# Ledger of designs, part 66: designed miniproteins, single chains, continued (4)

Each design is a single chain, and the fold is of that chain. pLDDT is the mean over its residues in the fold that is shown.

## One batch from the design tools (miniprotein)

Design m14281
Fold by ESMFold2-Fast:
Structure m14281 (fold): chain A 93 residues (1-93)
Amino acid sequence: SHMLEAIRAALEAGDVDRAGELAKQLLDSGVPITLETARLISEVALALAEAGKYDEAMELVRKAIQAGKDNKDVEITNLLVATALRVVGLKLE
């Protein structure tokens, strides 16, 4: 989708704030959480955490988990939970 491409472009440019805002807009748009979307959200959250933006990273992961709460795909759930744990780990280092 155009939004996924825009998020990838922001990440490639190192603009983590833009990537985070676009990812939040994607989740707020009501699009289904696919594995591709979950992977991209995970990458954005980790980039935000590496930039010291832990609260924004955690908000993004929580929004993704909430958007996918009825999703029975354990791979998506496991990825998002693992991403949340990695964000917490980065803050504690």
Scores: mean pLDDT 84

Design m14282
Fold by ESMFold2-Fast:
Structure m14282 (fold): chain A 76 residues (1-76)
Amino acid sequence: SLEEKLELYEKLLKLAKEKKASPGVIKAIEEMKEVLKEGIENNVPEEETSERVTKIFRSLSPADFEELVALAKEVN
């Protein structure tokens, strides 16, 4: 659900800040979190909200994407 994804990204943002992740990674997580919050608060369809989140992932550099994936593995 969008709520479960929001909780995951909140944990991911906390971990990224604690580990002093790249500014691009932190910004991307914050933007994805805001998209999820907006989707939940305004009852936007999950598919539309997921597409907007995916667009943020696609805008990341290869290095930032790899760093984000490594952080996500630690949250689980």
Scores: mean pLDDT 83

Design m14283
Fold by ESMFold2-Fast:
Structure m14283 (fold): chain A 88 residues (1-88)
Amino acid sequence: GFVSVEDLEKALEDARKLLAEMEKSGDPEVVALAQKALEILEELLEKGKKEGKVPEEEFKKAMAEALELIREAMARLAERRGETLEFG
């Protein structure tokens, strides 16, 4: 199958929400990883807009790569714990 541009835009919206949360940390490495994930999704969306749709396999691959980068960003936030993490 193929994925619509609308589905791509929805996925990108979710990624932007995660980026906004990561920007609150002030950690440039975390922000950079989140931005790389967003860039992958934005490139896929641009291709979809030009071609009218994107192959489902390409969508799944891009989503997996983006999620891996987001996972690494979250792991870095946990790893750089200290003044930014409070545990009661």
Scores: mean pLDDT 74

Design m14284
Fold by ESMFold2-Fast:
Structure m14284 (fold): chain A 61 residues (1-61)
Amino acid sequence: PSPLQQLLSELMDVGADAVALATQRVSRKKLGEDISELDAQLQAETDRALAIQAEINRMLA
């Protein structure tokens, strides 16, 4: 696949991972469990998504 297709696939993977983590966070928060690790992982996924989006924007410019 092209580099752009690879970046789009990575962005989709980040989105799927973020949804899974957010679902776990909601469940654990309702049970009064520690969500600090999930919050850190969600922040890492956000940072990754922003980096991928910046590269896609650069390629499409």
Scores: mean pLDDT 84

Design m14285
Fold by ESMFold2-Fast:
Structure m14285 (fold): chain A 70 residues (1-70)
Amino acid sequence: MDELLREAERLGAEASKLFSESKTLDQVKKGKELGDRAAELLDAVGLTESSRLLRQVTREQVEDRLKAIE
């Protein structure tokens, strides 16, 4: 359980960094994949509330970055 939580935190942090540095659609797509994976890990350990929040944040970051580069 703890390892999955740490992996989710790491993936979420990597997604946030990637979104901040993103200049291409491929980078935004990778950020979304990392964020979605982190949320899946949270769901797997029963943290459904945290998973929902992370999915919302990831969706908002994708939308924001797509508007900035497209």
Scores: mean pLDDT 80

Design m14286
Fold by ESMFold2-Fast:
Structure m14286 (fold): chain A 80 residues (1-80)
Amino acid sequence: SHMAALEEQGRAAVAELEAFRRVGERGGDISDAERAALIARVEALKAELRARGLPLTSETLTQLIEDRGARGRELLAAVA
């Protein structure tokens, strides 16, 4: 349950990032404040993993989040 909660938070952060990216692609601007808030959330998740001494490194988590973002980008490109 503990790991599942962290995975869900990571998935939610990626989904939020993709939603902001879609707004930008539709001619909307993502504010600096909104971008900073997303970065802060991702950094908080990395710090939580480090504090709990989990086998996954913050670098591995970052790569997983980036990989999810890339897949979302591919899906959006396929729909456009």
Scores: mean pLDDT 53

Design m14287
Fold by ESMFold2-Fast:
Structure m14287 (fold): chain A 100 residues (1-100)
Amino acid sequence: MLELIDEALRALDEGDYEKFKEYVQKAIDELRKHLTPEEREELSRIVKELNEAIMNGDKEKAKRHLEALRALAEYVQARINGDKEKAEEHRERYRKLLEE
């Protein structure tokens, strides 16, 4: 999951929007397998805002939303591993990234 998001960030920096879309979609598909219905709603919001930032050419907003997606992926990984403390820390992080 995290590697796909890191590849998406690289593609975005290179201006390769086809690779960017491919890596983002693969990361989303993998994340969705591990999310609750409520978390899927949060993911849908991140994806919507990320797509709007890309369409508007706002690279900085796009990077911020990718960081939120990465923090959500770290939260999911920590939960899969049973690490409650890390899961709570990553949950707080992606919430802060989504505050604006």
Scores: mean pLDDT 79

Design m14288
Fold by ESMFold2-Fast:
Parts: C-alpha cells; sequence; structure tokens
Structure m14288 (fold): chain A 61 residues (1-61)
C-alpha cells in the first residue's frame, strides 16, 4: 500500500488524478501493466473509465 502511493506520486499530477478514480485493486493492476509494458491491459482497465467519464460529463452538461 505505501509503495503504491509513492509510485502514484512519481508519475505526475495528471496521472495521479486518473488513478484516484480507481479502486486500490485497479490502481495496482494499472501500475503492474505499466511496469510490464502491457498496453492492452492498460486499455482494458482505462477504456471503461473513459466511457463512464464521458457519460458523467454528458449528464451534467
Amino acid sequence: MEELEKKIASYGKKFQEELKELTPEQQRAVLEAYENGDVEALDAILKPLGEKRLEEIRKKR
């Protein structure tokens, strides 16, 4: 857990904001996929969040 927060901080503020919307399990999966260079796993995790974010923006606007 402590190392997870440290790694999130090292990736920069914009990346931190995206990761904060994830559960701790999803955050670990994203960081693990990033460290492994598994772009397909990253897409699988982040794509549903992007769609949900668009839905929320559309709902408010």
Scores: mean pLDDT 65

Design m14289
Fold by ESMFold2-Fast:
Structure m14289 (fold): chain A 83 residues (1-83)
Amino acid sequence: SAQEVADALIEAGKLVLQGKVDEARALLEAALKQTSDPEAQKMIGEILGLVDRVEKDPENVTLVVGTAILAIGAALDIERRAS
């Protein structure tokens, strides 16, 4: 459901902030498989690319925080469009 996808994106954002990039990636990949919304798929794909960049540069605060903000923003967009 859209709510399950949104919840997964919020949790993934929290995990990125905690440095738990493997757990965040797993949740994002699961969310990508659950959604049939092309816009959500695009946003999740972009966030997965950013998670890979965080893994290579975990001390880049702008990248880490930016990735988390995008994940939460995507969750809010999905919830808004499902309402």
Scores: mean pLDDT 85

Design m14290
Fold by ESMFold2-Fast:
Structure m14290 (fold): chain A 82 residues (1-82)
Amino acid sequence: MVEEARKLAEEAVELAKKGAELIVEAGKITEEAEKLFREADKKFQELVEIYKKTKSEEVEKILKETVAKIKEAVAPAVKVLE
C-alpha cells in the first residue's frame, strides 16, 4: 500500500508537470495568434489606403474579395469563441 501511494504521488506530479507545460504552450500559441491578427489588420488597412488614394475599380474588387476571404478564414475561430 505504501509503494502504491508512492507510485500515485509520482504519477500525479508527472501529470501536473505535463499539464503545466501545455498551459505554457497554449499561452505562446495565443500570443502568436493575436500577433497574426494584428498583422492581418495592418495589411487590410494598407489595402484600404490604396483604394482611398487610387479609387480604382480593380482595387475595390480586390478589397471586397479580401473581406469575403478573411470572413471565411476566421469563421472556424469565431465558432470556438461562441
Scores: mean pLDDT 79

Design m14291
Fold by ESMFold2-Fast:
Structure m14291 (fold): chain A 62 residues (1-62)
Amino acid sequence: VIEEILKALKEGKYKEAAELTQKFLESKGLPSLAEAAKDIISSYKPSEEGQKALKEALEKLA
């Protein structure tokens, strides 16, 4: 799931990445964080630093 989120971000599919992130966080029992993450990611402009930080955060929650 994390790899799919990162792939979507790399391909500029921010809406898809936001939806995948929301679903992932909801599956971990974090619905408030899921809503916040969706809002941030749907307007997210990926940088290498931002993608790395997001990957590390998602892996920590996995």
Scores: mean pLDDT 69

Design m14292
Fold by ESMFold2-Fast:
Structure m14292 (fold): chain A 110 residues (1-110)
Amino acid sequence: MEKVKKLKEEVRELGRKAIELGDQGVELAKQGYKAAEEGDIDKSRELIAKARELVAQANELENQAMKLAQQSGDKETLKLAIEAGAEVGVKNMLMASYILAADAAIKKYE
């Protein structure tokens, strides 16, 4: 029980950090899209590159959370990891949408 409680707390913290990085990534991707619309291609590319780095970090933390949740054998701990993964997934989709919009905006200057 004590060991499961510690794993549950660790999974919860990894999930929180992954979601936080996801939110930062969405914000940077949104800023990248705005820079692209304003014709600042270099700034757009820099912001999008940073957003992609945050996505990679968020996905790694979620993978770690899922692995720990599976090791716990606890259904509630697994549910926490799945729910955090779903939130990170939504943020990844939003980020991808802004990146696609930025690419479309950049093509207007070509």
Scores: mean pLDDT 87

Design m14293
Fold by ESMFold2-Fast:
Structure m14293 (fold): chain A 91 residues (1-91)
Amino acid sequence: DSVRRELERLADELLERAREALREGDYESAEVLLYAAALVNQILHDLEQGRLSAEEARRLASRIRQIVEDLLSGRLSPEEAMRRLEELERE
């Protein structure tokens, strides 16, 4: 469905941004982006298995996207971004 495609696109986007960070030598941001991509893949898997609703998946994807944009804009440090993503994983 559209939510599945949204999650797949988000994971691809995060992996591309991680590759960019690695090329620039920003290993801390790359680590956060790779963790975010892994979390999106877990959400996608849970959605496919029926353990997560489309509404819940969309909410989590939106929060991951916001954390990543705040990291890339400098509003969050890599450490703070990682902490927020870890909090989402525990939900």
Scores: mean pLDDT 88

Design m14294
Fold by ESMFold2-Fast:
Structure m14294 (fold): chain A 74 residues (1-74)
Amino acid sequence: LKEEAEELQKRADEYLKKGPEYTKVAHLYQQAAFYYEAAYRAESLGKTDFAKKLREQAEVLKKEADNLEKEIES
């Protein structure tokens, strides 16, 4: 969760450096990272079910970013 968030934030920063066409991809990865961090905090507070929902949302956002990247590179 924390490691996944850190990796996605780093990846988002790399996309922002590539150019404005990657801005939406970068933002989706940043949002996914936010949800992974939120899930990590929720687990730390014992809110296991809530953490699971936050992880699922992060995975959806990451998949959207991956798909958009493929469209831009096509």
Scores: mean pLDDT 82

Design m14295
Fold by ESMFold2-Fast:
Structure m14295 (fold): chain A 94 residues (1-94)
Amino acid sequence: SVIDELEEIVNEFLSNLKDEKLKERVKERLKQVLEKMKTASKEEQAELIEDLGVFLHTLAEEEAKKLSEEEKKKLMEKMNEILGRLVDLIKKLN
């Protein structure tokens, strides 16, 4: 399901974060989004996924400020991969 795929994508992103406080913020946001997704229309689900992607990107940039150039590059490459997967997930909401 779209909900299961969303959870898998976000958990994969979580494994690339080092900051425990940022991880907790992602986990709490994911929990809220997954709960809202259960009763949301397809249009509302697309908006929830898009907003989640913006949130994850913001947290990735926040973590990147604390990282070496090599680690920052790897994190941002993973973030771009995750954003692409979220876009593909939105396309499945037809």
Scores: mean pLDDT 88

Design m14296
Fold by ESMFold2-Fast:
Structure m14296 (fold): chain A 98 residues (1-98)
Amino acid sequence: TQDELVERAVRERDNPEVLAEAREQSKSKDIKVRTRGLVQLAAAGELTVEQLKEAEVWFFLGYNDALELVLRAAARTLDRLDPETRAYVERLLEMFSS
């Protein structure tokens, strides 16, 4: 389930092997594979503004769960994100929670 994907990403956030795999997955042409990678990077605090904007574009193109999953994972680890990525995540979270 989507909840299982987010919980796994948070649980494995400090696992170097999982993180290395996630970095490669985030470059995939397969949107499902790429989403899994971005969710893991978000949970690890490695999500970039560029990757977040990419997930946002996918949302507007009809891949509606990708951005939601990435934001849910990032919300669990906001303190680990760089300030610019954190600010962007917080803005999107506010928009989606209203």
Scores: mean pLDDT 83

Design m14297
Fold by ESMFold2-Fast:
Structure m14297 (fold): chain A 89 residues (1-89)
Amino acid sequence: DEELLREAERVVGEAVKLAVEAGRFDLAKQLVQHGVEAGKHLYNGDYEGAAQSLLDAADVAEELARLGVPGAGEQAQRLRALADAVRAA
């Protein structure tokens, strides 16, 4: 599903941008890695693997939220919602 691939790239990219803007390049790298794995799983039709990678990305966004990064908690919720949508596909 090209639509799910584009949505995953967009949502993960928004979380990466927040991490970069916060100066947390270590967390940005983790988000990129989880996003790449999610895209790889989606490309191969592995929706469960893709959902797990998006949940791993959500955990990183939640860590940004605990550090006080504005919008990070909302991105964690969006990543979890996307994981649920991917599992339903």
Scores: mean pLDDT 86

Design m14298
Fold by ESMFold2-Fast:
Structure m14298 (fold): chain A 113 residues (1-113)
Amino acid sequence: SMSMKKEIDELQKKAIEAVRNGDLEKLKEYLKKLVELSEKGDIDTIMYAIEKTYEIAKEAFRLGNLEALEASIEALDKLIEILRKKGASPEQILEAEILLGLVRIMLGVLKLE
């Protein structure tokens, strides 16, 4: 729904602000709300939440925030589980898994310390 996508956009904005402020607990709260919204959404809404969670992960990577990247991976993993339960196509699941794989690579790059 358009209303759910608007709520996802607001949660993404708040999550990015939490990443920028180093507020891990607020980031986890907003990611949890994204997952909870996705449980009530259709496949298109879940795919949108995955895309917006990937944008949060990119900001965490840009700032070198390893804990925020780990939280984003956990959220993406849960979103993909919901996507599978809702009967998404193999192509949709592959698209989501590619985004999760990119975030795992980002985490690996930061862990080379």
Scores: mean pLDDT 91

Design m14299
Fold by ESMFold2-Fast:
Structure m14299 (fold): chain A 94 residues (1-94)
Amino acid sequence: ETKKVAEELLEEAEKNESKSFQMALAILMDMFIAEGASPETVRKTFDVMVEIEKKNKEELSEEELKKLEEATLKAAETVLKENPDNEWIRKLLE
């Protein structure tokens, strides 16, 4: 249930959102599934993340956006080192 919703939202993000957004989403979805979060919690989190990314694109400079992307990439690499079975992050880092 929750995993299926996470997969659907990740597929939607691939079409409409940045790679850094996709990485952040993959990290959060993996954590939510591990903690037994509801599909509703997953959808609400996605909506909040979309709103945050929209504001970041409008308010942050190109340099600040690049630093945010680099920080997200480093976080994703760290998560993958601790959880190598995270297929979503693995695909995004390739």
Scores: mean pLDDT 75

Design m14300
Fold by ESMFold2-Fast:
Structure m14300 (fold): chain A 69 residues (1-69)
Amino acid sequence: KREELLAEVERIAEEFGLTPEQRATLLYIADKGFEEKDLEKARKLIEQYLDNPEVREAVIALLERHLAE
């Protein structure tokens, strides 16, 4: 669910020590990805705005789980 996805994104941001700007960007991408159901677009945005491979992988996996129903 959308609320669950956003809560898990916030947890990832806290665990990896992301800046407030990075956290806000991630929440925006996750929210839009869930709304649009466009995993490919969300993946491209994640890769554009995040340089940490572990964070990229974690968020992409989370989006795949929540966008698959």
Scores: mean pLDDT 78

Design m14301
Fold by ESMFold2-Fast:
Structure m14301 (fold): chain A 97 residues (1-97)
Amino acid sequence: MLERFRELLEQLLRETDPARIERITRELIEIISRMPQSDLSTVTDLLLEAIERATNPQVIEALLRIAMEVLRRSTDLNTIRKAIAAILRAIGKLLDL
């Protein structure tokens, strides 16, 4: 699952079509819904990196939705803190655009 998450995240970062962004976003959220807690910390690190790289507002909005799903599923305090940081960073980038 984690490798598939990385592949889809890289696809999302290169995507410009809103319909494709939505399909990839839904698949990423489904993967998160099935992930063990131990992988969510790594996923959150990948999301933070993706948010820093993202320039397309629709992709940043998608990353925000994905980070919110990580927060909803997380029970580990360190992962929760990282997910909140990712959410705030995505919001900050959207406000700067």
Scores: mean pLDDT 87

Design m14302
Fold by ESMFold2-Fast:
Structure m14302 (fold): chain A 66 residues (1-66)
Amino acid sequence: SRLEETRELAQRGARSLAANIERLEGVKATATAEVLDETTARITVETEEGTRTYLADLETGEAEEI
């Protein structure tokens, strides 16, 4: 279904974002994704330094911290 496809895209985006944060900042990061609509997900990233929230555009693959 489209919702399952959107969830898979959001989860892959979350994993990619967490890996990028780990690589750039040298910290352990875990990320979870919540689908908001067909093209948007909220990604929550948890590190030892705290929690950060991002809005992800599922069409472009871009994420912006909010």
Scores: mean pLDDT 83

Design m14303
Fold by ESMFold2-Fast:
Structure m14303 (fold): chain A 80 residues (1-80)
Amino acid sequence: SEDEKVYIDILEGALTLARYYLSKGDEEKALTVLQAALDFLKKNNLISEEEYQELVTAIENKDFERAIELMEKIIEKLKK
């Protein structure tokens, strides 16, 4: 669907931007991008409660590697 494609594009863009900031050592901007992406997923009902709690935990712990991995898995599910 058109909405599904737009959501995927937004999330992939956010993930690319988060990786970019992390590559520059800008953890504060990476965190802001990941928090915005999490809010987007929750608002649009694109995330399960289990996935939401795992992602919240990764972000709160500043485990950027895990947060990015979880986001990638969610995006991959949306492509199916």
Scores: mean pLDDT 86

Design m14304
Fold by ESMFold2-Fast:
Parts: sequence; structure tokens; C-alpha cells
Structure m14304 (fold): chain A 84 residues (1-84)
Amino acid sequence: METRVDLTVKLKPGSTLEDVQRQVEEVGKLPGVLDATATPTSVPGYVSVTIVAESREAAEKALEELKRRLEDVGEVVSSSIRDL
């Protein structure tokens, strides 16, 4: 069953949407990740990230890897995970 992860990231001072997109592209290369995208929100300094994975285990691994990669870029202020 495919699993979707939605994240909201608050950018650290000096970080950009492009910094988040670069980390999301790397996560998108992980086994079992079907799609990974980062888009601007209507609120400056906040980025929306969506990951779709082939399984819940792949989604959870992608989420943890993304959180680690974002440590110097931003703060994950919300996250949700749901089976599709």
C-alpha cells in the first residue's frame, strides 16, 4: 500500500526553498520512494514537502532521512503520514 508523507518546514535564517529542494531530491533517490517534491507556501519562510513511497516502511525511512538532512536548513514544524 502506497504511503504519503506531508511536511511543513520552517526555514532557518539564510536558508532558501532551493536548499530544501536539494535535500528532497536526494531523498527521492532512496529505494521505494516514488515521488518527492518541495513547494513554497503562501507564508514566507515556510516550505511544503510531499513524499510518496511504495510502502509505509519506505515512507518512514524517507521521513527520517529527510529530517536528518534538514537539520542545518530548517525545522520540521508539522508532519503527517497516511496510507493511500
Scores: mean pLDDT 84

Design m14305
Fold by ESMFold2-Fast:
Structure m14305 (fold): chain A 84 residues (1-84)
Amino acid sequence: MNELKELIKEYNENPSEEKLSELIEKITELLLSNDQEKLDILTELIPEIKDERALEAIEYILENLKGNPLYEPVRKQLEERKKK
């Protein structure tokens, strides 16, 4: 998904509250879609997110989605990224 990838790139290059809000909104939309294909795209792009605040926002959203195995790959990828 080019839109999410572009948002991540723009935020990494020039971090701003406006771009962070756009990025979080797009990530929230994908997480709440309950769509495996969209979640797979998000999982693939998590390593490209450089800012810790964006990662914290993803973690916060995932806390509200506990108990659903559909989100397990996203959680694992986030943990791997945060260990760097």
Scores: mean pLDDT 76

Design m14306
Fold by ESMFold2-Fast:
Structure m14306 (fold): chain A 71 residues (1-71)
Amino acid sequence: GPAPSREQQLAMLREAEEFLRRRREELNRFLRRRGLTPEDLRRRSADDPDYADLVHQMETLRRLEEELARA
């Protein structure tokens, strides 16, 4: 099919930014509900693979947010 237009690319970028913002808010709500701080999460990640996965998700979201901010 035809390549996406500039307007379509910008719309997709805005949708991606909104998606990442929502995911970050969801993670923050999850941590708050569990009574966990980001520091608690990072501390526990050294010994617990589930906490290591959450830290990885947070770092991935931050990286993607930075990439989108540069686009």
Scores: mean pLDDT 76

Design m14307
Fold by ESMFold2-Fast:
Structure m14307 (fold): chain A 57 residues (1-57)
Amino acid sequence: MSPEVRAAEAAAVRALARGDLAAARDHMLQTSKAAEAAGDQESARGARRGLERLGLA
């Protein structure tokens, strides 16, 4: 996993922990895009599931 993907995932988790759903959504979108660019299918799937739970599909 690239450092950029890891940083975006960590930011999304922190946002969820503090109840900031808007920030979590933005970080999950960033994670999905970065993971796709890096070929990291597992992180891309994780981000997509997170977006679905937040209503973004």
Scores: mean pLDDT 73

Design m14308
Fold by ESMFold2-Fast:
Structure m14308 (fold): chain A 64 residues (1-64)
Amino acid sequence: MIGEAELTLTGDGPGITDKGETIPPGTVLRGRVLEVSEDGFVLLEDLETGERVLLGADNVEIRA
């Protein structure tokens, strides 16, 4: 689960960027999964921008 993946935001929960910007549900992100926390969060690094995105693990579908 750590490595390059495509993440689809599912459900009603948005993602949030390292800059505090909100990413709407239904967004497809490609990046490196840096961390999967026991608190139910996934930390992703966007491969194009290098920006970090924090996602709710219960609202994310991961495809490696």
Scores: mean pLDDT 71

Design m14309
Fold by ESMFold2-Fast:
Structure m14309 (fold): chain A 55 residues (1-55)
Amino acid sequence: STVERVLQAELAKLGISAETLLAIRTDAEARELARRHGVSVSSLKAAQATLRALQ
């Protein structure tokens, strides 16, 4: 889908793989990944939820 393709492209620009994002299980892991890539935790959780919904 167009949404999936756009999301994957944005994640690639941030240096975050879809696999890495889908592997997050806890709020602590989400915060660490967000800090390392300079993004918000809310944006990361939204992207993770979108990826899961598209599978």
Scores: mean pLDDT 78

Design m14310
Fold by ESMFold2-Fast:
Structure m14310 (fold): chain A 67 residues (1-67)
Amino acid sequence: MTVTITLRMDEEQEREFLERLEKENIPFRILERGKDRITLEVPEEDLQRVVNIAIAVELRAIGDELE
C-alpha cells in the first residue's frame, strides 16, 4: 500500500531529499514538484523513514545557515 505526502522544501532541499531516499533504497514516485514543495507516493511501511529524512534535510539547512 502507498501513501501520498506533500513536503515544503525549496529546490536544493528537494534535491538532497531525493538523493537521501535513493541512498536508503526507499522506492518513491514523484507526483508533483514545485519551487517550494514536493508531492510523492511512498510505501506506507517506509513513511516514517521518509518523514525522518525530510525533517533531517530541513534541520540541516537551518544548521548550515547558523554556521
Scores: mean pLDDT 76

Design m14311
Fold by ESMFold2-Fast:
Structure m14311 (fold): chain A 78 residues (1-78)
Amino acid sequence: MEPLSETEVRVLRALAEHGPQTPGQLAEILGMSPATLNRALARLVRRGLVNVDLDENGHPIYSLSERGRAELERWLAS
């Protein structure tokens, strides 16, 4: 129900385009500081727009949820 920030939209678009990503990969793709990215990821996970799992090395990996995809599509249509 809260509007998406530009930072949140950029994260959702990167996940839609590139698929599941680690925070390090997202930081490189988006050119964001780790602090800015981690804050956006925490908010997106809390809102259910992004899922977090562990990769083969036990590192967090983030993926676009169905709700996140729908919200991104609505934002892009605006």
Scores: mean pLDDT 82

Design m14312
Fold by ESMFold2-Fast:
Structure m14312 (fold): chain A 55 residues (1-55)
Amino acid sequence: LEEVRAMAAAGDPADEPALIAAARADPRVQTVLREELARSDDARGARLAGILRQV
């Protein structure tokens, strides 16, 4: 989960497929992404919301 949190915080577009796959496989990953979304600025928040819409 710490690796997922680090990837979400970094905001690298190359990590998006891995984050989507992880979120689909484990509900705890979805929780981590929602927590990061709540702390994110507009640009990062939009990206995280897009990832969450795909799971």
Scores: mean pLDDT 76

Design m14313
Fold by ESMFold2-Fast:
Structure m14313 (fold): chain A 81 residues (1-81)
Amino acid sequence: MEELRKKALERVVEAVPDLSEEQKEAVERAIDVALELKEQGVSIDFAIGIALAVAESLVEFSEEQKEVLEKAIREMLEEFE
């Protein structure tokens, strides 16, 4: 759990090194929401959709940043099983 969360966050930070502190907090929250939904048996695509909506409700992201976040969350959830 903690390793998957950390790895997903590192993937986003590495791909988007200029993330603001507020964007980083939103990313961490989106990752946590996605993991919680996956544990509840929610599909990967639905969990990603909800997680991205949560992130966008907190701070503004560019389209490119959203794509990076979506990819990182998807890879994390696929590794989770």
Scores: mean pLDDT 82

Design m14314
Fold by ESMFold2-Fast:
Structure m14314 (fold): chain A 87 residues (1-87)
Amino acid sequence: DLEELVDMANEVKEASMEELKELAKKSLELLANPNEQDKRIGLALGRAVANMLVKSDDPELKELGEKALGNLSEENLKEVAEYVLEK
């Protein structure tokens, strides 16, 4: 359920790196699919990851999340997800 995944991410006060990586990986997998439904879910998960990053005590992750939310695009959400997976 799309709403459950987004709500879960928004309610987390602090996210573990494992949780962030899992959501980021899922977002990228869905965004890579040509299916419109999968792309919409991927975008929503990417947005949820960005919202979780804004709550981070890590200034680099917080800045990345704020940038993505300030200029929301598929490209910016992919960059956020890829960056999270590299950590």
Scores: mean pLDDT 73

Design m14315
Fold by ESMFold2-Fast:
Structure m14315 (fold): chain A 72 residues (1-72)
Amino acid sequence: AAARLEEALRLIKEGRITEALQLANELVREGHYAEAAEIYEALADYYETVEKDPEMAAIMRAVAAQLRELAR
């Protein structure tokens, strides 16, 4: 899980958002909710700071918050 988290964070830095989302979805399917939440938090930061899209950032933060609850 940690290696896929690091890869997803690298993909986000490169603007390869679709691939990062695919890794996040794989982690969710496998029950790695904490790592998936970190990816969605990084996506929220990307949309807020790079894309200047606060609405998409809010959606990504909401997903991350729900994944954090599932992770306990």
Scores: mean pLDDT 85

Design m14316
Fold by ESMFold2-Fast:
Structure m14316 (fold): chain A 81 residues (1-81)
Amino acid sequence: SSEQEKNQQLFNQALKEAEKALEEVYSRIDQMDQDKFFQLLGQIYETVGQIYDLVQNKAPLSEVQAKIQELKKLVEELKKL
């Protein structure tokens, strides 16, 4: 369905943004709280896995979008390191 295609596109976009943020922050890892970095990295990967499962199981758009917003908040916290 068009909703499922939209969910996949939103997830793909969020993944690209998360990867870009991770690469930028990791490039300066020696200058930050590494324990906090690895904690946020773990939470990001867990949230990505949860979104993947929702998309594969054809969950409602609202549920997928809510989880993507959760991922975006974690990425914003990562960028502040």
Scores: mean pLDDT 86

